# Designs tried in a protein design run: designed miniproteins, single chains, continued (3). Part 103

Each design is a single chain, and the fold is of that chain. pLDDT is the mean over its residues in the fold that is shown.

## One batch from the design tools (miniprotein)

Design m11580
Fold by ESMFold2-Fast:
Structure m11580 (fold): chain A 54 residues (1-54)
Amino acid sequence: SMSIQKQIDDLRKQGVSQDSIDVGKGFVRSIGMPDSYIPKISRMFHYTEEKVKK
């Protein structure tokens, strides 16, 4: 939906990588969650990677 696309664009502006977004999409869809969970899960993957990278 348009609201999901806007949230994804906002994540990119916050510095969340396309890879984190793609992983989030794959995870959400593989376990049968609604696409509305994609931004939340993508953000979680991004912050987990940021913590490990330091």
Scores: mean pLDDT 74

Design m11581
Fold by ESMFold2-Fast:
Structure m11581 (fold): chain A 82 residues (1-82)
Amino acid sequence: SERERRYASLVSAANISLAGESAAELLIERAEELKREGEKDPETREETIKRAEEMIKMGEESKKLSEKTKKENLEKAEEVKK
C-alpha cells in the first residue's frame, strides 16, 4: 500500500541517519585516540592535536545533524504507521 511505501521510505531515511550518527561517533573516538597519541610525540604534538581537535569538532557537528534527522524521520514514520 501507499502507507507501507511511505513508512519504508521514512524508516530507510532514519537508518541512513543512524548510520551517519554511528560513523560520526567512531570518527570522534578515533580523533580522541589520535589526540592522546599525539601528546606523546613532542615533535608533532601541536600539529597532531590541532588536526585531532578539528576532526572531533567535525564529528560532533555531523553527529548532531544525524541525530536530528533520525528523530524527525522516526517521528514521521510513526505517524504514517498508524
Scores: mean pLDDT 80

Design m11582
Fold by ESMFold2-Fast:
Structure m11582 (fold): chain A 78 residues (1-78)
Amino acid sequence: SIEETIKLLEEAIEYLEKGDVEKALKLAKEALRTHQKLPKPSPLAIKLLQEAIRYLEKGDVEKALELAKVALEIVKSQ
């Protein structure tokens, strides 16, 4: 559901802000999977989440956080 995607993204952002990159990465991947299973997923939110995960895997926490926050706002606007 959209609500589940929002919750997972909010949790991922919280863990990222606390410096728990491993937990944030797991939650971000769960958010992506949950959003992709929606009847009307946002292609923009999917791309932003994929990019956020990619940056996080490369250790660019600041860029990943920015992208995750934008993805969250897009999902909330649906």
Scores: mean pLDDT 84

Design m11583
Fold by ESMFold2-Fast:
Structure m11583 (fold): chain A 81 residues (1-81)
Amino acid sequence: SVEERIQELMARLHARVRAVVEEARRNNWSREELLRRLIEVAREAIEELRKLYEETGDPMVKEVIEKLEEEIREAEALIAA
């Protein structure tokens, strides 16, 4: 189902986020460096979700994309401050 495919994509995103946070802690990254890397990971997830939306037309996929885009905007605002 589309819902299961979204859940799989989101589970992979969460695993990547965790790996990035662990790497940041080990290497003493700045907040700005961590946020930039997390934005990259989120953008890659959005690209995968956009392909899923093109295949299915399911509005649930679009809602997930919009939420991730909002989170990216919030992270970019924190970097700009």
Scores: mean pLDDT 88

Design m11584
Fold by ESMFold2-Fast:
Structure m11584 (fold): chain A 75 residues (1-75)
Amino acid sequence: MLELVERMAEEMAKLDPKAKVMAESLVLYARVNQASVEDIEQFAIGGAKQVLSPEDAVKVEEVIRKGAEEAREAL
């Protein structure tokens, strides 16, 4: 779990410092609210599209989607 949070934060931080904080908060929230992982994934993707360029948002979307899948499997 901690390794997953750190990996997501590092990948997102390469695109934007704000994305790092979002990644840490979103993974923590998803872990606490197991049943809402899919909602968190959707919220995170929406947030990325608002903060980042369309091209960068696509990369972040892939990271979030993969992270959400891993989080569901790890829970």
Scores: mean pLDDT 64

Design m11585
Fold by ESMFold2-Fast:
Structure m11585 (fold): chain A 69 residues (1-69)
Amino acid sequence: MKLSEEERERLYEALSKLPESVLKTALKEADPRPILASGIEDPELQQLVLTTPTEELKELAKEVLEEKK
């Protein structure tokens, strides 16, 4: 399913809490969802990750990773 703007912002915040190593590993995978979800302790945020399209999730993870520099 497509992310709404609010869902994208919430997901961005969740991903920003993940270690850089987790984000880098996720970007190397064909499906980043399992790795990103396993790094998130909040069940609501895990569900959001698992329902997000892989392409959108990779784009978002890349943006978060660039801000962690």
Scores: mean pLDDT 76

Design m11586
Fold by ESMFold2-Fast:
Structure m11586 (fold): chain A 81 residues (1-81)
Amino acid sequence: ELAVVIFEAEAPEERAEEVARKVKEAALATPGTIAVNVGVEGKKVTALVITEASAAEAVAKKVEEAAREAGATNIKVEIIY
């Protein structure tokens, strides 16, 4: 069974690429991640992560932590089963 983790956050433009990179690394480092797509539009960072359903909460937590540590704000994470 699969789940989709949807991530959205804001960062200063000079930090947005770093936030995106850290989010992608955190997702890929989490067991149960199947696919990751990250995007940057100015100050907006988005990610879509396909996971095993049992891994979705762990992926969401790691992605949120990585983004916050990299300087992201207004972090929103949603899990769709």
Scores: mean pLDDT 84

Design m11587
Fold by ESMFold2-Fast:
Structure m11587 (fold): chain A 118 residues (1-118)
Amino acid sequence: SKADELAIKAALSTDINEALKLLEEAIKLGASPELIYKGLLGLANILSNGYEKGEVPEEDVERFLKVVEEAIPKLAKIPKEKIETLIKQLELVKSRVSNEELKKRIDELIKKIKEAVQ
């Protein structure tokens, strides 16, 4: 489907702004849970490995957290082991940000994900 094609493109993108835009549209159009999951892993990898510690753009992290939250209903269909991988990637993103309020928002989001998949 078009939604799934957008999610695949998001997962393969190396540009954070392109990946965010593609995954936002893919989620809105109802892309498959597994492809949304892969897109989220791709975004987390850009944020955790694409920047020096403390240099991660806070606006991109905030937008990423909103995308993850919008994806939660789809994540409930993903195996628990894959969700644990996503949580580890969110912890890696948290380790790369300096903003304490963003760190708290990441912790709150991890809690919401854990509650939604049980």
Scores: mean pLDDT 86

Design m11588
Fold by ESMFold2-Fast:
Structure m11588 (fold): chain A 71 residues (1-71)
Amino acid sequence: SASVLAELRAYAAELERRYGVRFSDAYLEAVLNAFDGNLHAAKQMLEQDVADIAADPSSPLLGPDGVVAPP
């Protein structure tokens, strides 16, 4: 659903603002699709991604441009 993706985008924007990370729209779509549109599970994945990046700045989740993008 476009509305669910928009809500996930808004949540990602808050994480970007708070933690200095950036998520591509393609990554957000991939995460949401991986959880069959489950917004709660998608949000938890983004929180885990932020924690992983904070623990390891060389994380494979973080692309060379500092943007989290799908594989």
Scores: mean pLDDT 80

Design m11589
Fold by ESMFold2-Fast:
Structure m11589 (fold): chain A 65 residues (1-65)
Amino acid sequence: SEEIKELQRKLAVANVALGIAEAALDYERMLGRDTSETEAFIAGLRAEVAELQKKLDELIEKEKS
């Protein structure tokens, strides 16, 4: 379905963003920089990934029925 495809696309984009943010966090730690802002951003992305995955799982289960 279009809805499942859109959620899969959003999830893929969020996971790519998370990977980039985690790489940025490692770089900031290497430089001894304040990581608070990047850590907050990562926490927000992790919450978004979890919510998108939950919605995707619920829609897949509904379409099986």
Scores: mean pLDDT 86

Design m11590
Fold by ESMFold2-Fast:
Structure m11590 (fold): chain A 87 residues (1-87)
Amino acid sequence: SAAREAEARARLLALTQRYMREKKLALPDAMILAAEELKRDDPSLAALTDRAIAEAQRLRDKWDQMIEDTERWVAERAKAVARQKLL
């Protein structure tokens, strides 16, 4: 039902915000924990919570990739600067 879905989304949002505030977690990590807690409290919401976990995991993977790309870029720049100083 639309009302049940809206209530479930509101509960997920509130739990996500609570984990971000209390545990100082980034949004993807907070969403995963919030969805797992909501799924334990109400197993009928498994489909909604599983979708939320999958979306949060995708966001987390993109964040990790961005960090790795940035670290590689910084390392390559440092190597280029060192090489120029030796020439």
Scores: mean pLDDT 83

Design m11591
Fold by ESMFold2-Fast:
Structure m11591 (fold): chain A 65 residues (1-65)
Amino acid sequence: SMAAKEMGDRLIEEARRHGASEEAIEQLERARDAAERGDSETSLQYLSEAMKDPGVRKAAQELAK
């Protein structure tokens, strides 16, 4: 889905601003790509791993406002 890509790209940009590691950013990119192709299970798995990073968690909190 185009919308899934746009939301994923926004989360990646915000995570970079909050100092997320490159490994966490790679996890977010894999989650975004999986979501775009409709693979929700793989997307949630990568997102769950990325959420262990403090920068990713802070980015998610900001985007949920």
Scores: mean pLDDT 83

Design m11592
Fold by ESMFold2-Fast:
Structure m11592 (fold): chain A 108 residues (1-108)
Amino acid sequence: TVLELAEKAAEAILAGDLDEATRYAIEILDLGAEGKASAEQLREAAKILEEAAKQSSGWPRLLGEVAAKGVLDVADALEAGDKEKAKMYAEIAKGLLRIVLAVAKLEQ
């Protein structure tokens, strides 16, 4: 479920595993964009990601914040009935997550 993916993403964020965190966050965004998760489930997923980000620092924190915001934007669009906007926000968030991951790897 999207909540199980959020818990896995949160665990990865807390562990500083940016590859796994990005992978699970993208999977949540895709489920939202595909209409396979409700706005309520996505809001709960975003809270889980936001709490993990708050418990983290540096790149894991930024990745978690980007993921949580992206999931919330998708949830807001779905609640408004705008499926195209939900897809657009998911693609933007996935792009931002990939950029954060790439930059973090360059600074190692």
Scores: mean pLDDT 90

Design m11593
Fold by ESMFold2-Fast:
Structure m11593 (fold): chain A 67 residues (1-67)
Amino acid sequence: MDRLIEEAHRHLTEAQQALKQGDLETAQQHLDKAEEVARQIPDEGLREALLAGVEELRAQLQAQQQA
């Protein structure tokens, strides 16, 4: 479980950095991977927290894509 949490956090961090650089394609790839890993976490509370983080960054990605 800890490895999945670490992997999801790594992808979220990389997605945030890509968004700051305007690299929307790289941000999307990392968000997709973060969501995939987060869905594998058996703890409901941790899974929901990580998925909420993905949703927040996806909203930022969509806003930048529509600009």
Scores: mean pLDDT 84

Design m11594
Fold by ESMFold2-Fast:
Structure m11594 (fold): chain A 73 residues (1-73)
Amino acid sequence: GTTTSTVTLKKGEETDEHSDDKDERFTVLSGQAELTVNGLSLTLNKGDSATVGAGAKHKIKALEDTTLQVTVT
């Protein structure tokens, strides 16, 4: 099944690097974030989304106060 949650990060906060057995989709609801996947970084602006494939190591850093929607499938 699909699980959806929200995550709020303050400017400069980041998640620990981790991987999931399922695909994760990140959507920026407000703010701006840097998503790093297997050592490669990209910037997500408000309204942007990116999917991280199952097993890929990733972390998210807030470039400003940021709210993310996370969907796991």
Scores: mean pLDDT 84

Design m11595
Fold by ESMFold2-Fast:
Structure m11595 (fold): chain A 74 residues (1-74)
Amino acid sequence: STQDKLDQVTQEVGDRVAELLARLRAGEISLDEAVAELKKFAEELKKKYPEVDDSVIDSILNQAIAYLRARAAA
């Protein structure tokens, strides 16, 4: 179902955010580089999950970027 695909997108974004946050905290990547990687990943997700609206993926991306920025500042 579309809901199952949306759950998969949400999980994949969550996993990517956790990976990028760990790299950020280790000093391996800058915040700007982490945001750029998330944006690139969202474009890959749009191709992988065409049944999920691009606007929904963009909404999840914007939430992920906000979370990453907030956690990087803590």
Scores: mean pLDDT 87

Design m11596
Fold by ESMFold2-Fast:
Structure m11596 (fold): chain A 79 residues (1-79)
Amino acid sequence: AEEEERERILEAIGFGLRTIEGVSDAEVEAAREELRRAIESGELSPQQLATLRQMAELLKEAEGDEEKLRELVAELKAK
């Protein structure tokens, strides 16, 4: 993925994680760093990358709407 696209995905996922009560900033940073490495190393399949892009877009659209963000995060956890 291009660097700008990668950063947008990481920011959106980090934002989504921060909306979860009980998740620390350190845990968000660790998850973000792990995801960054997975994207850079090519460990993710094309389907997994497509899912991450879709999640980032949904989280971005729900930005400012706490209820929708909570629903999206719950949906992702159930998957």
Scores: mean pLDDT 67

Design m11597
Fold by ESMFold2-Fast:
Structure m11597 (fold): chain A 86 residues (1-86)
Amino acid sequence: MVEELKKEMEEAEKEMEEMRKAGKLTPEQEEDFRMNLLLAELAIESNMDLEKTKEKLEELLGVDDVSSLSAEERRALMRKVLEAEE
């Protein structure tokens, strides 16, 4: 599972770059891809354990329960994390 997810991450990064070159990638879509890559990385670090992945995400976002967040709230918090790590 870890090796498969890592390969999917590499493929997703290539697809994102190709879409950017084709002028089809919006800033919003680029953020979504970066967030998905972050989630995949956390899942790999958690050995594909969903509960541990959730705990790591909650720790990074500084929230008690990520399931309580709307999609937009989660997106905004993930954006801040990605900006802080760059």
Scores: mean pLDDT 74

Design m11598
Fold by ESMFold2-Fast:
Formats: structure tokens, C-alpha cells, sequence
Structure m11598 (fold): chain A 102 residues (1-102)
């Protein structure tokens, strides 16, 4: 299996779980902003990957990972912490693969 395809599937599954948790738990405005920024940077990273801009992809994935880590640190909900840390790990792995392709 291609490592990127596996990571993107894991990302989709983790985001789906996070969306389910958001429907049951009120995130603070700060937590929502961190999540929105993380997703925005990850989407930019994926777009850069599709265009062959591996350096830009790596930079965007690193920013996404940082925002997911901040979300995990700013929440006291253990399920959101777990999913946010998983998403940060996926973003870091995507960044590493993008750097290896650059």
C-alpha cells in the first residue's frame, strides 16, 4: 500500500470521529479556531502534494500538526485529546514523506 494513501485514509477516519465528538461536545471558540486552522493547513498540504509542490506540502502539514497539538493541549476532553494527537501524528508523517519526495 502507498504510505500516503494509508495516511489520507487514517486522516479521513480521524476527522470523521472528531466530527462525531463535536456534535456531542461544545468546543470553545479558541478550540474551534485551532481546529479550523489545523484543517485548513492540512487541506493546503494535500493540495500542494497533488500539484507536486512537496516543500510547500511539508510546510503546511507541519503547521497543521502544530495546531492539532495546540488543540489537544487546550481541551480537557480525553476523547478529543486522543483524536487531536492522532491527527497531529498523521500530519507529521505526511510532512516527513513530503520532505523525502522534495
Amino acid sequence: MEKIEELLKRYAEAISRLAQLESQVDLTPEQKELLDKAISYLDKGIEALREGNYKEAAENFKKAADYFKQLADKTDNPEIQKVARELASIAEELAKLAEEMA
Scores: mean pLDDT 84

Design m11599
Fold by ESMFold2-Fast:
Structure m11599 (fold): chain A 92 residues (1-92)
Amino acid sequence: SNTAYVNIKVKKEGDKYVVTAYISDGEPVKITAEDDTLEKAAEKVAKMAANYLKERGIKKVIIPYNEGTKIVVDALKKELEKQGIEVELIEN
C-alpha cells in the first residue's frame, strides 16, 4: 500500500519526553526518540519516521492528532512534505 497511518504518542518520563510514532502499512512499525524537550524529541521522531516512510515508497500519510500531539504532528508533517509525501491530518 502507498498510504500509511501514523499514530503519535507523547509521554513525559522524569525530565525527558518520549515520543513514539506507530506506523501501520501492513506490518506495524514503532519509532521512538527521547529528549529533554518535546520539540527536540518531536524533530528526532519526525526525521526518522519520514525517512522510513520515504524508503518504503509511501506517497500519503494519515495522522490523527490532538492538542497534546500537535507539536509532534506539525514536525512530522513538515518532514514528510519535504520528502514529497502528502499529509492528511484528522483532528481527534
Scores: mean pLDDT 86

Design m11600
Fold by ESMFold2-Fast:
Structure m11600 (fold): chain A 90 residues (1-90)
Amino acid sequence: STIESTAMLLAGMLMAAGVSREKAFQAMQRAIDIYKQHPSYISYPEQVMKRVMQELLAQGVLTEEDIRAVGRWLEEQGDSSARALTEEIL
């Protein structure tokens, strides 16, 4: 499904950035829950990613270093919005 595939991309990104599989899968599950409640948000995956990372940081599941690692990885992939996204989460 589009929801599952989009959420799996978030998990893959987190793992590529060095976040543990367990934390990445928690982020994936939260993203799936958000997309199921708000199907239109599939058009705004970066905003869902930001929300998931903010919520998991507040819950202590993700650390500030995890968020910074994701920001660094996105910059390495050429994402010009990565710094702003990281600053909005932290």
Scores: mean pLDDT 85

Design m11601
Fold by ESMFold2-Fast:
Structure m11601 (fold): chain A 90 residues (1-90)
Amino acid sequence: MELEEVKEKVRQIVKDVLLEVPGVTKEQAEVVANRVARSLPADRVLDLDFEKLEERVREAAEKSRKIKDPKEFENAVYDGVTKALRELTG
């Protein structure tokens, strides 16, 4: 799979999962999804397990539900997802 296709798939997974979280706006979901896709390591995303990624994004969002500040929520989810991507790609 081409890197561009992997980036788009990751962006869609992050966005879709975040939109299921009560109180998350479409704009917030897109900001986090775009940041995650942009941070993907070019040479380590081949054979990424998208099912495991979806579960890890859901776990990161659930752990961050208690955060009332929108920017702190976005940062916490981004940190959790990028950690998951590092584990899944290396």
Scores: mean pLDDT 77

Design m11602
Fold by ESMFold2-Fast:
Structure m11602 (fold): chain A 86 residues (1-86)
Amino acid sequence: MEASKESIEKGIELLRKLGMEKAAEKVEKAKELFEKSEGEENKEALEGRILLGEALLEIARAIGADESLIKRIEEEIEKLKKKLKE
C-alpha cells in the first residue's frame, strides 16, 4: 500500500482533530524517518513502522477496539523491534 506524504500529513491532521496528540506525534516522527530512509527498508524505515504501529495501538485502545486487534498490532510491533535487533 502506497503511503504518500500527503496521505500521512492528512492522517496526522485527523488524529490531532480527534484529540489524539500522542498518536499524531508518533505518525509525524514516522514520516520523518520514512523520508530519511528514502524508500529503503533500513533502520529508519523499521523505526518509522514501529512508531506507526504504536500510533495505531493508541488509536485502537482509544476507540475501544477488540482485544484481538490490539494483540495483532502489538505482535506486529514486536516483529519490527526484532528486525531492528538483527
Scores: mean pLDDT 76

Design m11603
Fold by ESMFold2-Fast:
Order: structure tokens, then sequence, then C-alpha cells
Structure m11603 (fold): chain A 95 residues (1-95)
């Protein structure tokens, strides 16, 4: 549906913004990475309240952002962070 496509587009925009900020924080502190991750999780949770029919898709995107942040804290490359977020975005689109 058009509403579902719009909801997914907004979720993807937020995931893209999260990826870009995590890339900027690649050599940052774990505290800054955690803070950024939590901000984007909150944004996705707010989208889930606005679009409850797409809540499962936003949960998938949130899992991607959390995994990306955790990977970055563990010293993973920016490419691995992008791959993790992209995998969860693909899962969100399938929901």
Amino acid sequence: SAAREEALRRGEELADAATAELERLADGSPEDIKAATLRYMQGLQELAYEHPESANAFTAVMQGVVEGGQLLIAGASVDEVRAAIDAHLARARAL
C-alpha cells in the first residue's frame, strides 16, 4: 500500500542517517556511539507509533541500527556496519 511504502521510506531515511552518523563516529568513544544508536532507536520507535501497521518493519530497522552500533564499538569496519544495517533493511522490506 502507499501508506506502507511511505512508512518504509521514512524508516530507510532514518537508517541512512544513522549509518552516516555511525561512519562519522567510527573512531569515537563507545559512549558517543551508544548515544547516537539510542537517538535513532527512539526515532524508529516514534515511527512505529505513527505507523503501527509497519511496526515489525521498524523493529527490523532498529535491530540493524543496534547491531551496527555494537559492531562499531567492537572495532568492526564501516563496511561491516553498512552491511549489517542493509541486511536488516532488506528484512524490513520483506515484512
Scores: mean pLDDT 85

Design m11604
Fold by ESMFold2-Fast:
Structure m11604 (fold): chain A 90 residues (1-90)
Amino acid sequence: STIALQHLKQAIQAVQQHDYDLAIQHLESALDSIRRNLDNLSKEQLQELLQQIDEAEQLLLSLKEQIPEEKYRKLMGILSSMQTLLDRKL
């Protein structure tokens, strides 16, 4: 979904700016868009995205407490993976 991808890109930008509340908001908006467009994803892709979103939200909550760079790198890896999975050639 283009809408989910746009929200994911905004979440990535917010994480890079250390605005974790904004990142969570955009991630939740991406999740809502994914849930509304379930027919466009395989069950396997949907399950992978839902797991990655849950892990990203948990990492974002931890980052609000000033946690190590390793968790930040892991979060950025997850968000990049989600972006690749949601990316559609126009």
Scores: mean pLDDT 75

Design m11605
Fold by ESMFold2-Fast:
Structure m11605 (fold): chain A 83 residues (1-83)
Amino acid sequence: SPEAEALLASLERRYDKLVEMLKKLAPNMTPEELKKFAEDIKKQIEDDVAAVEADPRMTPEQKERFRKKAEEALKEIDEIVKK
């Protein structure tokens, strides 16, 4: 559906921007602040994944695509926090 496609495109774009923003802000944050901010973003991603998986408008292919995108974003966030 157009609504499902728009939602997925929006969430995917949002994750790209969040990862870029986190990477840019990280040098100006304490390790504790960075960890807290990263945990908040990760929680949002987890909630989004649950919502997409539960959405009957999403095809199995759309769910798989989004899951992979979410996994990539979570991995990048973990790398930023570690370094």
Scores: mean pLDDT 84

Design m11606
Fold by ESMFold2-Fast:
Structure m11606 (fold): chain A 100 residues (1-100)
Amino acid sequence: VDSIISGYERIRDLYDSGISSRDPDVARTTFNQMSSRSGNVIDQSRSMGFTDVSRIGSQIRDISDQGRQYVDSGDMDQARQLAQQGRGLTDQAIRQIRSS
């Protein structure tokens, strides 16, 4: 449980640092790292029976992949909006685990 919470908290911290940067290279790296880390928390959540949390992890991964595409196209405003949405999903995942 604590390892999954820690995983989502690390993803949340990546959103916070990536959103604050106006550097496209930092934003691109952030979304790539989040997509990768999302895969790990999805697998951990699924193996422990946290189906709803695993589903949120999948949404975070999809948002991270879309965010990277917006960074690559130069649409930093759309990338930032997706990052804010992903940030909210990490908070939701952490709350759901802690309420279980």
Scores: mean pLDDT 80

Design m11607
Fold by ESMFold2-Fast:
Structure m11607 (fold): chain A 86 residues (1-86)
Amino acid sequence: MKEELEKFREEGKKKLPEQAKNDIARAQEVLARYRAATDPEEKRKAAMELYLEIHRLNELIEAMDDPSLKEELRKVVQELRAAIAA
């Protein structure tokens, strides 16, 4: 294997779990703000942030190979979508 590919995969393995944890935490924080918002305008802004977080999580799901992490990310995406649909 090329050194460049090995370096890329090693960095990917190290970064993706950390990135997933951070992105999940951020998405959960936005979801909490969305659920707590009583003002329609604040709820609309939080919903826009949730759509961006859903997009980021979907990109992360495509980038990673770990089936367990992919499933965890998919669950988070489903929770976010369900909250917006309500």
Scores: mean pLDDT 75

Design m11608
Fold by ESMFold2-Fast:
Structure m11608 (fold): chain A 120 residues (1-120)
Amino acid sequence: APAPSISIGLTVLDTPDGKVGYITVVLRNLTDEEVEAVKELLEKAGFEITNIVRTADRTIITAKYKGTPEEVFERVEEFLRGVRERFPDAKITLSVDGSPEAVELGRRIAERTGAELTVD
């Protein structure tokens, strides 16, 4: 079977309710049980799951965390450590916005978790 692929997009936005981190997790080549494990890892890291969409080739999980960029990225690091432990052979990609703060925080997490960093 092809190896699991886990692609993560992260954006931290200013809202009337304060700063909110929005995370989109795209899962490929995972079983239903493995998708549930990723969902549990997101919830354990402190993310509130807002939507789950299944298609023929992927599952897309959208989640949010209310906090500063530093707090949001700490939660993403927690999530990625859990993902790497559960799926040691998975291809993990982290995409962040092009702001200098997001790029620096994303780079540090990628180095600590073995995720591939991309800048949007």
Scores: mean pLDDT 87

Design m11609
Fold by ESMFold2-Fast:
Structure m11609 (fold): chain A 74 residues (1-74)
Amino acid sequence: MTPQQIQDQISQLVQEYAAEYQRLQPKTVEEIQELKNKFIERVRELFKDDPEAEKLAIDSLNQATNHYIAKLQA
């Protein structure tokens, strides 16, 4: 997988995560964490042969998750 392909796949995952967040409108931190965990499993399967890509994707999901939790708690 090339760096450009990795970036594209991570961007697609984050967009899908955002779309699911908007669709489900989770009401609790636990529900957001459950959604995040489903996407982390997808990341682990998608990037199982590329630990750097896996780390970047997980970091991106964690950043989005922190943003969603902050918005929920505001």
Scores: mean pLDDT 83

Design m11610
Fold by ESMFold2-Fast:
Structure m11610 (fold): chain A 107 residues (1-107)
Amino acid sequence: MKEEIEKLFEQSLELIKEIKKLSTDPELQKALDDTEVIIKNLQKLASTIKDEETLKKLLELVKQINELLKQFKEALKNGDWEKAKELWNQISLLIREMAELIGEALK
């Protein structure tokens, strides 16, 4: 499970790097840079979690985030900015849920 979660976080970071190459928008670049830092920090914290039930929930959240990142990438490639904004809001919400889950597990 930990190895699967680590691989999924690596996929999240790779998707963010790919998305950063697709846009020259400075505001989007900054949002992606900030998100990359957050994901790297959450990956480090997640590596210290031992609770199997928390790891199962984390696995599902990272899978959902990666699926939304793929959809966000496609929306940007298609010029569908309205869909991209919707997807980014969903990604941001799930990242907050993931941070909350990890924070609670480490108390």
Scores: mean pLDDT 87

Design m11611
Fold by ESMFold2-Fast:
Parts: C-alpha cells; sequence; structure tokens
Structure m11611 (fold): chain A 100 residues (1-100)
C-alpha cells in the first residue's frame, strides 16, 4: 500500500540521517582533538569533499563553528538540527512522490 511505502521511505531517510550524523560527529571530534588549527582545517575540508550534497549544509555549519572557536557540543547540536531539517524535507518529498 502507499501508506506502507511512505512509512518505509520515511524510515530509510531517518536511518540515512542518523548514519550521516554519526560520521560527521566522529570527524568533528577528530578535528577538535587535532594538535593545530591547520590540521583541523585539513580534516574538515576532507569531510566537506566527501559529504553527500544533501548533508553539505550540516557539514559546513559544523566545520565553521569549530574553526571560529565554538564548543564541540555547539557544533554537534547545529549539525544534528541541520540533518533533522534535511531528513524532514526528504521524507516529505518521498511521501509526495508516492501520492502523485
Amino acid sequence: SAAREAARAVGLERAIGELAFESIKRTLEEAYKSKSKEEAKKILEEMRKRAPEQYKPAVEAGAELLLKGESLEKAKEVVREKIEETTRQRAAEARAAIDA
């Protein structure tokens, strides 16, 4: 049924978002533990290059916060918010596509 397909699509987008958050979180923690700002920049630039397009805003926001000296916890918070926003949008698009 369309309702079952919609539920599966929403569940998949949520699972992908959580995997993206865990990956970004680990990289932010690695950058935070780095011995120099230049090493942190290199780690964060590699994350930006490898990130899927839909999660680049989350990656860029987290990286910018760390590079300007905000706390690791604040960077993680903003990344989670951006990923949840992307997940909601993609879930809505998936539902609309099934209903069309």
Scores: mean pLDDT 84

Design m11612
Fold by ESMFold2-Fast:
Structure m11612 (fold): chain A 100 residues (1-100)
Amino acid sequence: SKMQIEIHLQSFITLMRMMRTVLKDASQEEILQAAQTIKSQLMKLLEELNAPEKYSKKMEDLLDNTIEQIKTASAEEALKLMDKTIDELEKIFEELIKEL
């Protein structure tokens, strides 16, 4: 149902924000691994929810771009990239929920 999808996506955002807090003193490599894990878990969740390909592709492209930027970033820059990416994912989740 729409409500179940909304709850799952909102829970995912909450988990990402909690993970970001834990990463405050993490190395660039640890932040990169976290971003890759987020991508893997989100893509699995979207597949399980049968999310429209348009939104799955948009989120995958966003995360791929973030991961590539983190590879050349400092730890501080990588955390800022994570914050921006989580905010953009939340906006895409809101768009997806409106289309259901």
Scores: mean pLDDT 88

Design m11613
Fold by ESMFold2-Fast:
Structure m11613 (fold): chain A 75 residues (1-75)
Amino acid sequence: MEEVERLAEAIYRAVEAAALAAGYSEEEARALGKAAAETLKKAAAAGDWEGVEKMARDAREAAEKLGLEEAVELV
């Protein structure tokens, strides 16, 4: 449970940083990060650990493609 919360927070920060770099507003970036974190928590609650791993990988790949080294380290 605590590891899921930690991963959700990491995904939130990575998605927020990527959205800001892509030109989204701070409010939109926070909303996107929150949506990603909630989706990950729901997948974990449903026992969909394959989905959780995919979301973490996709967030990391997106951050790397955007050149966001800081966001990559969060995932």
Scores: mean pLDDT 73

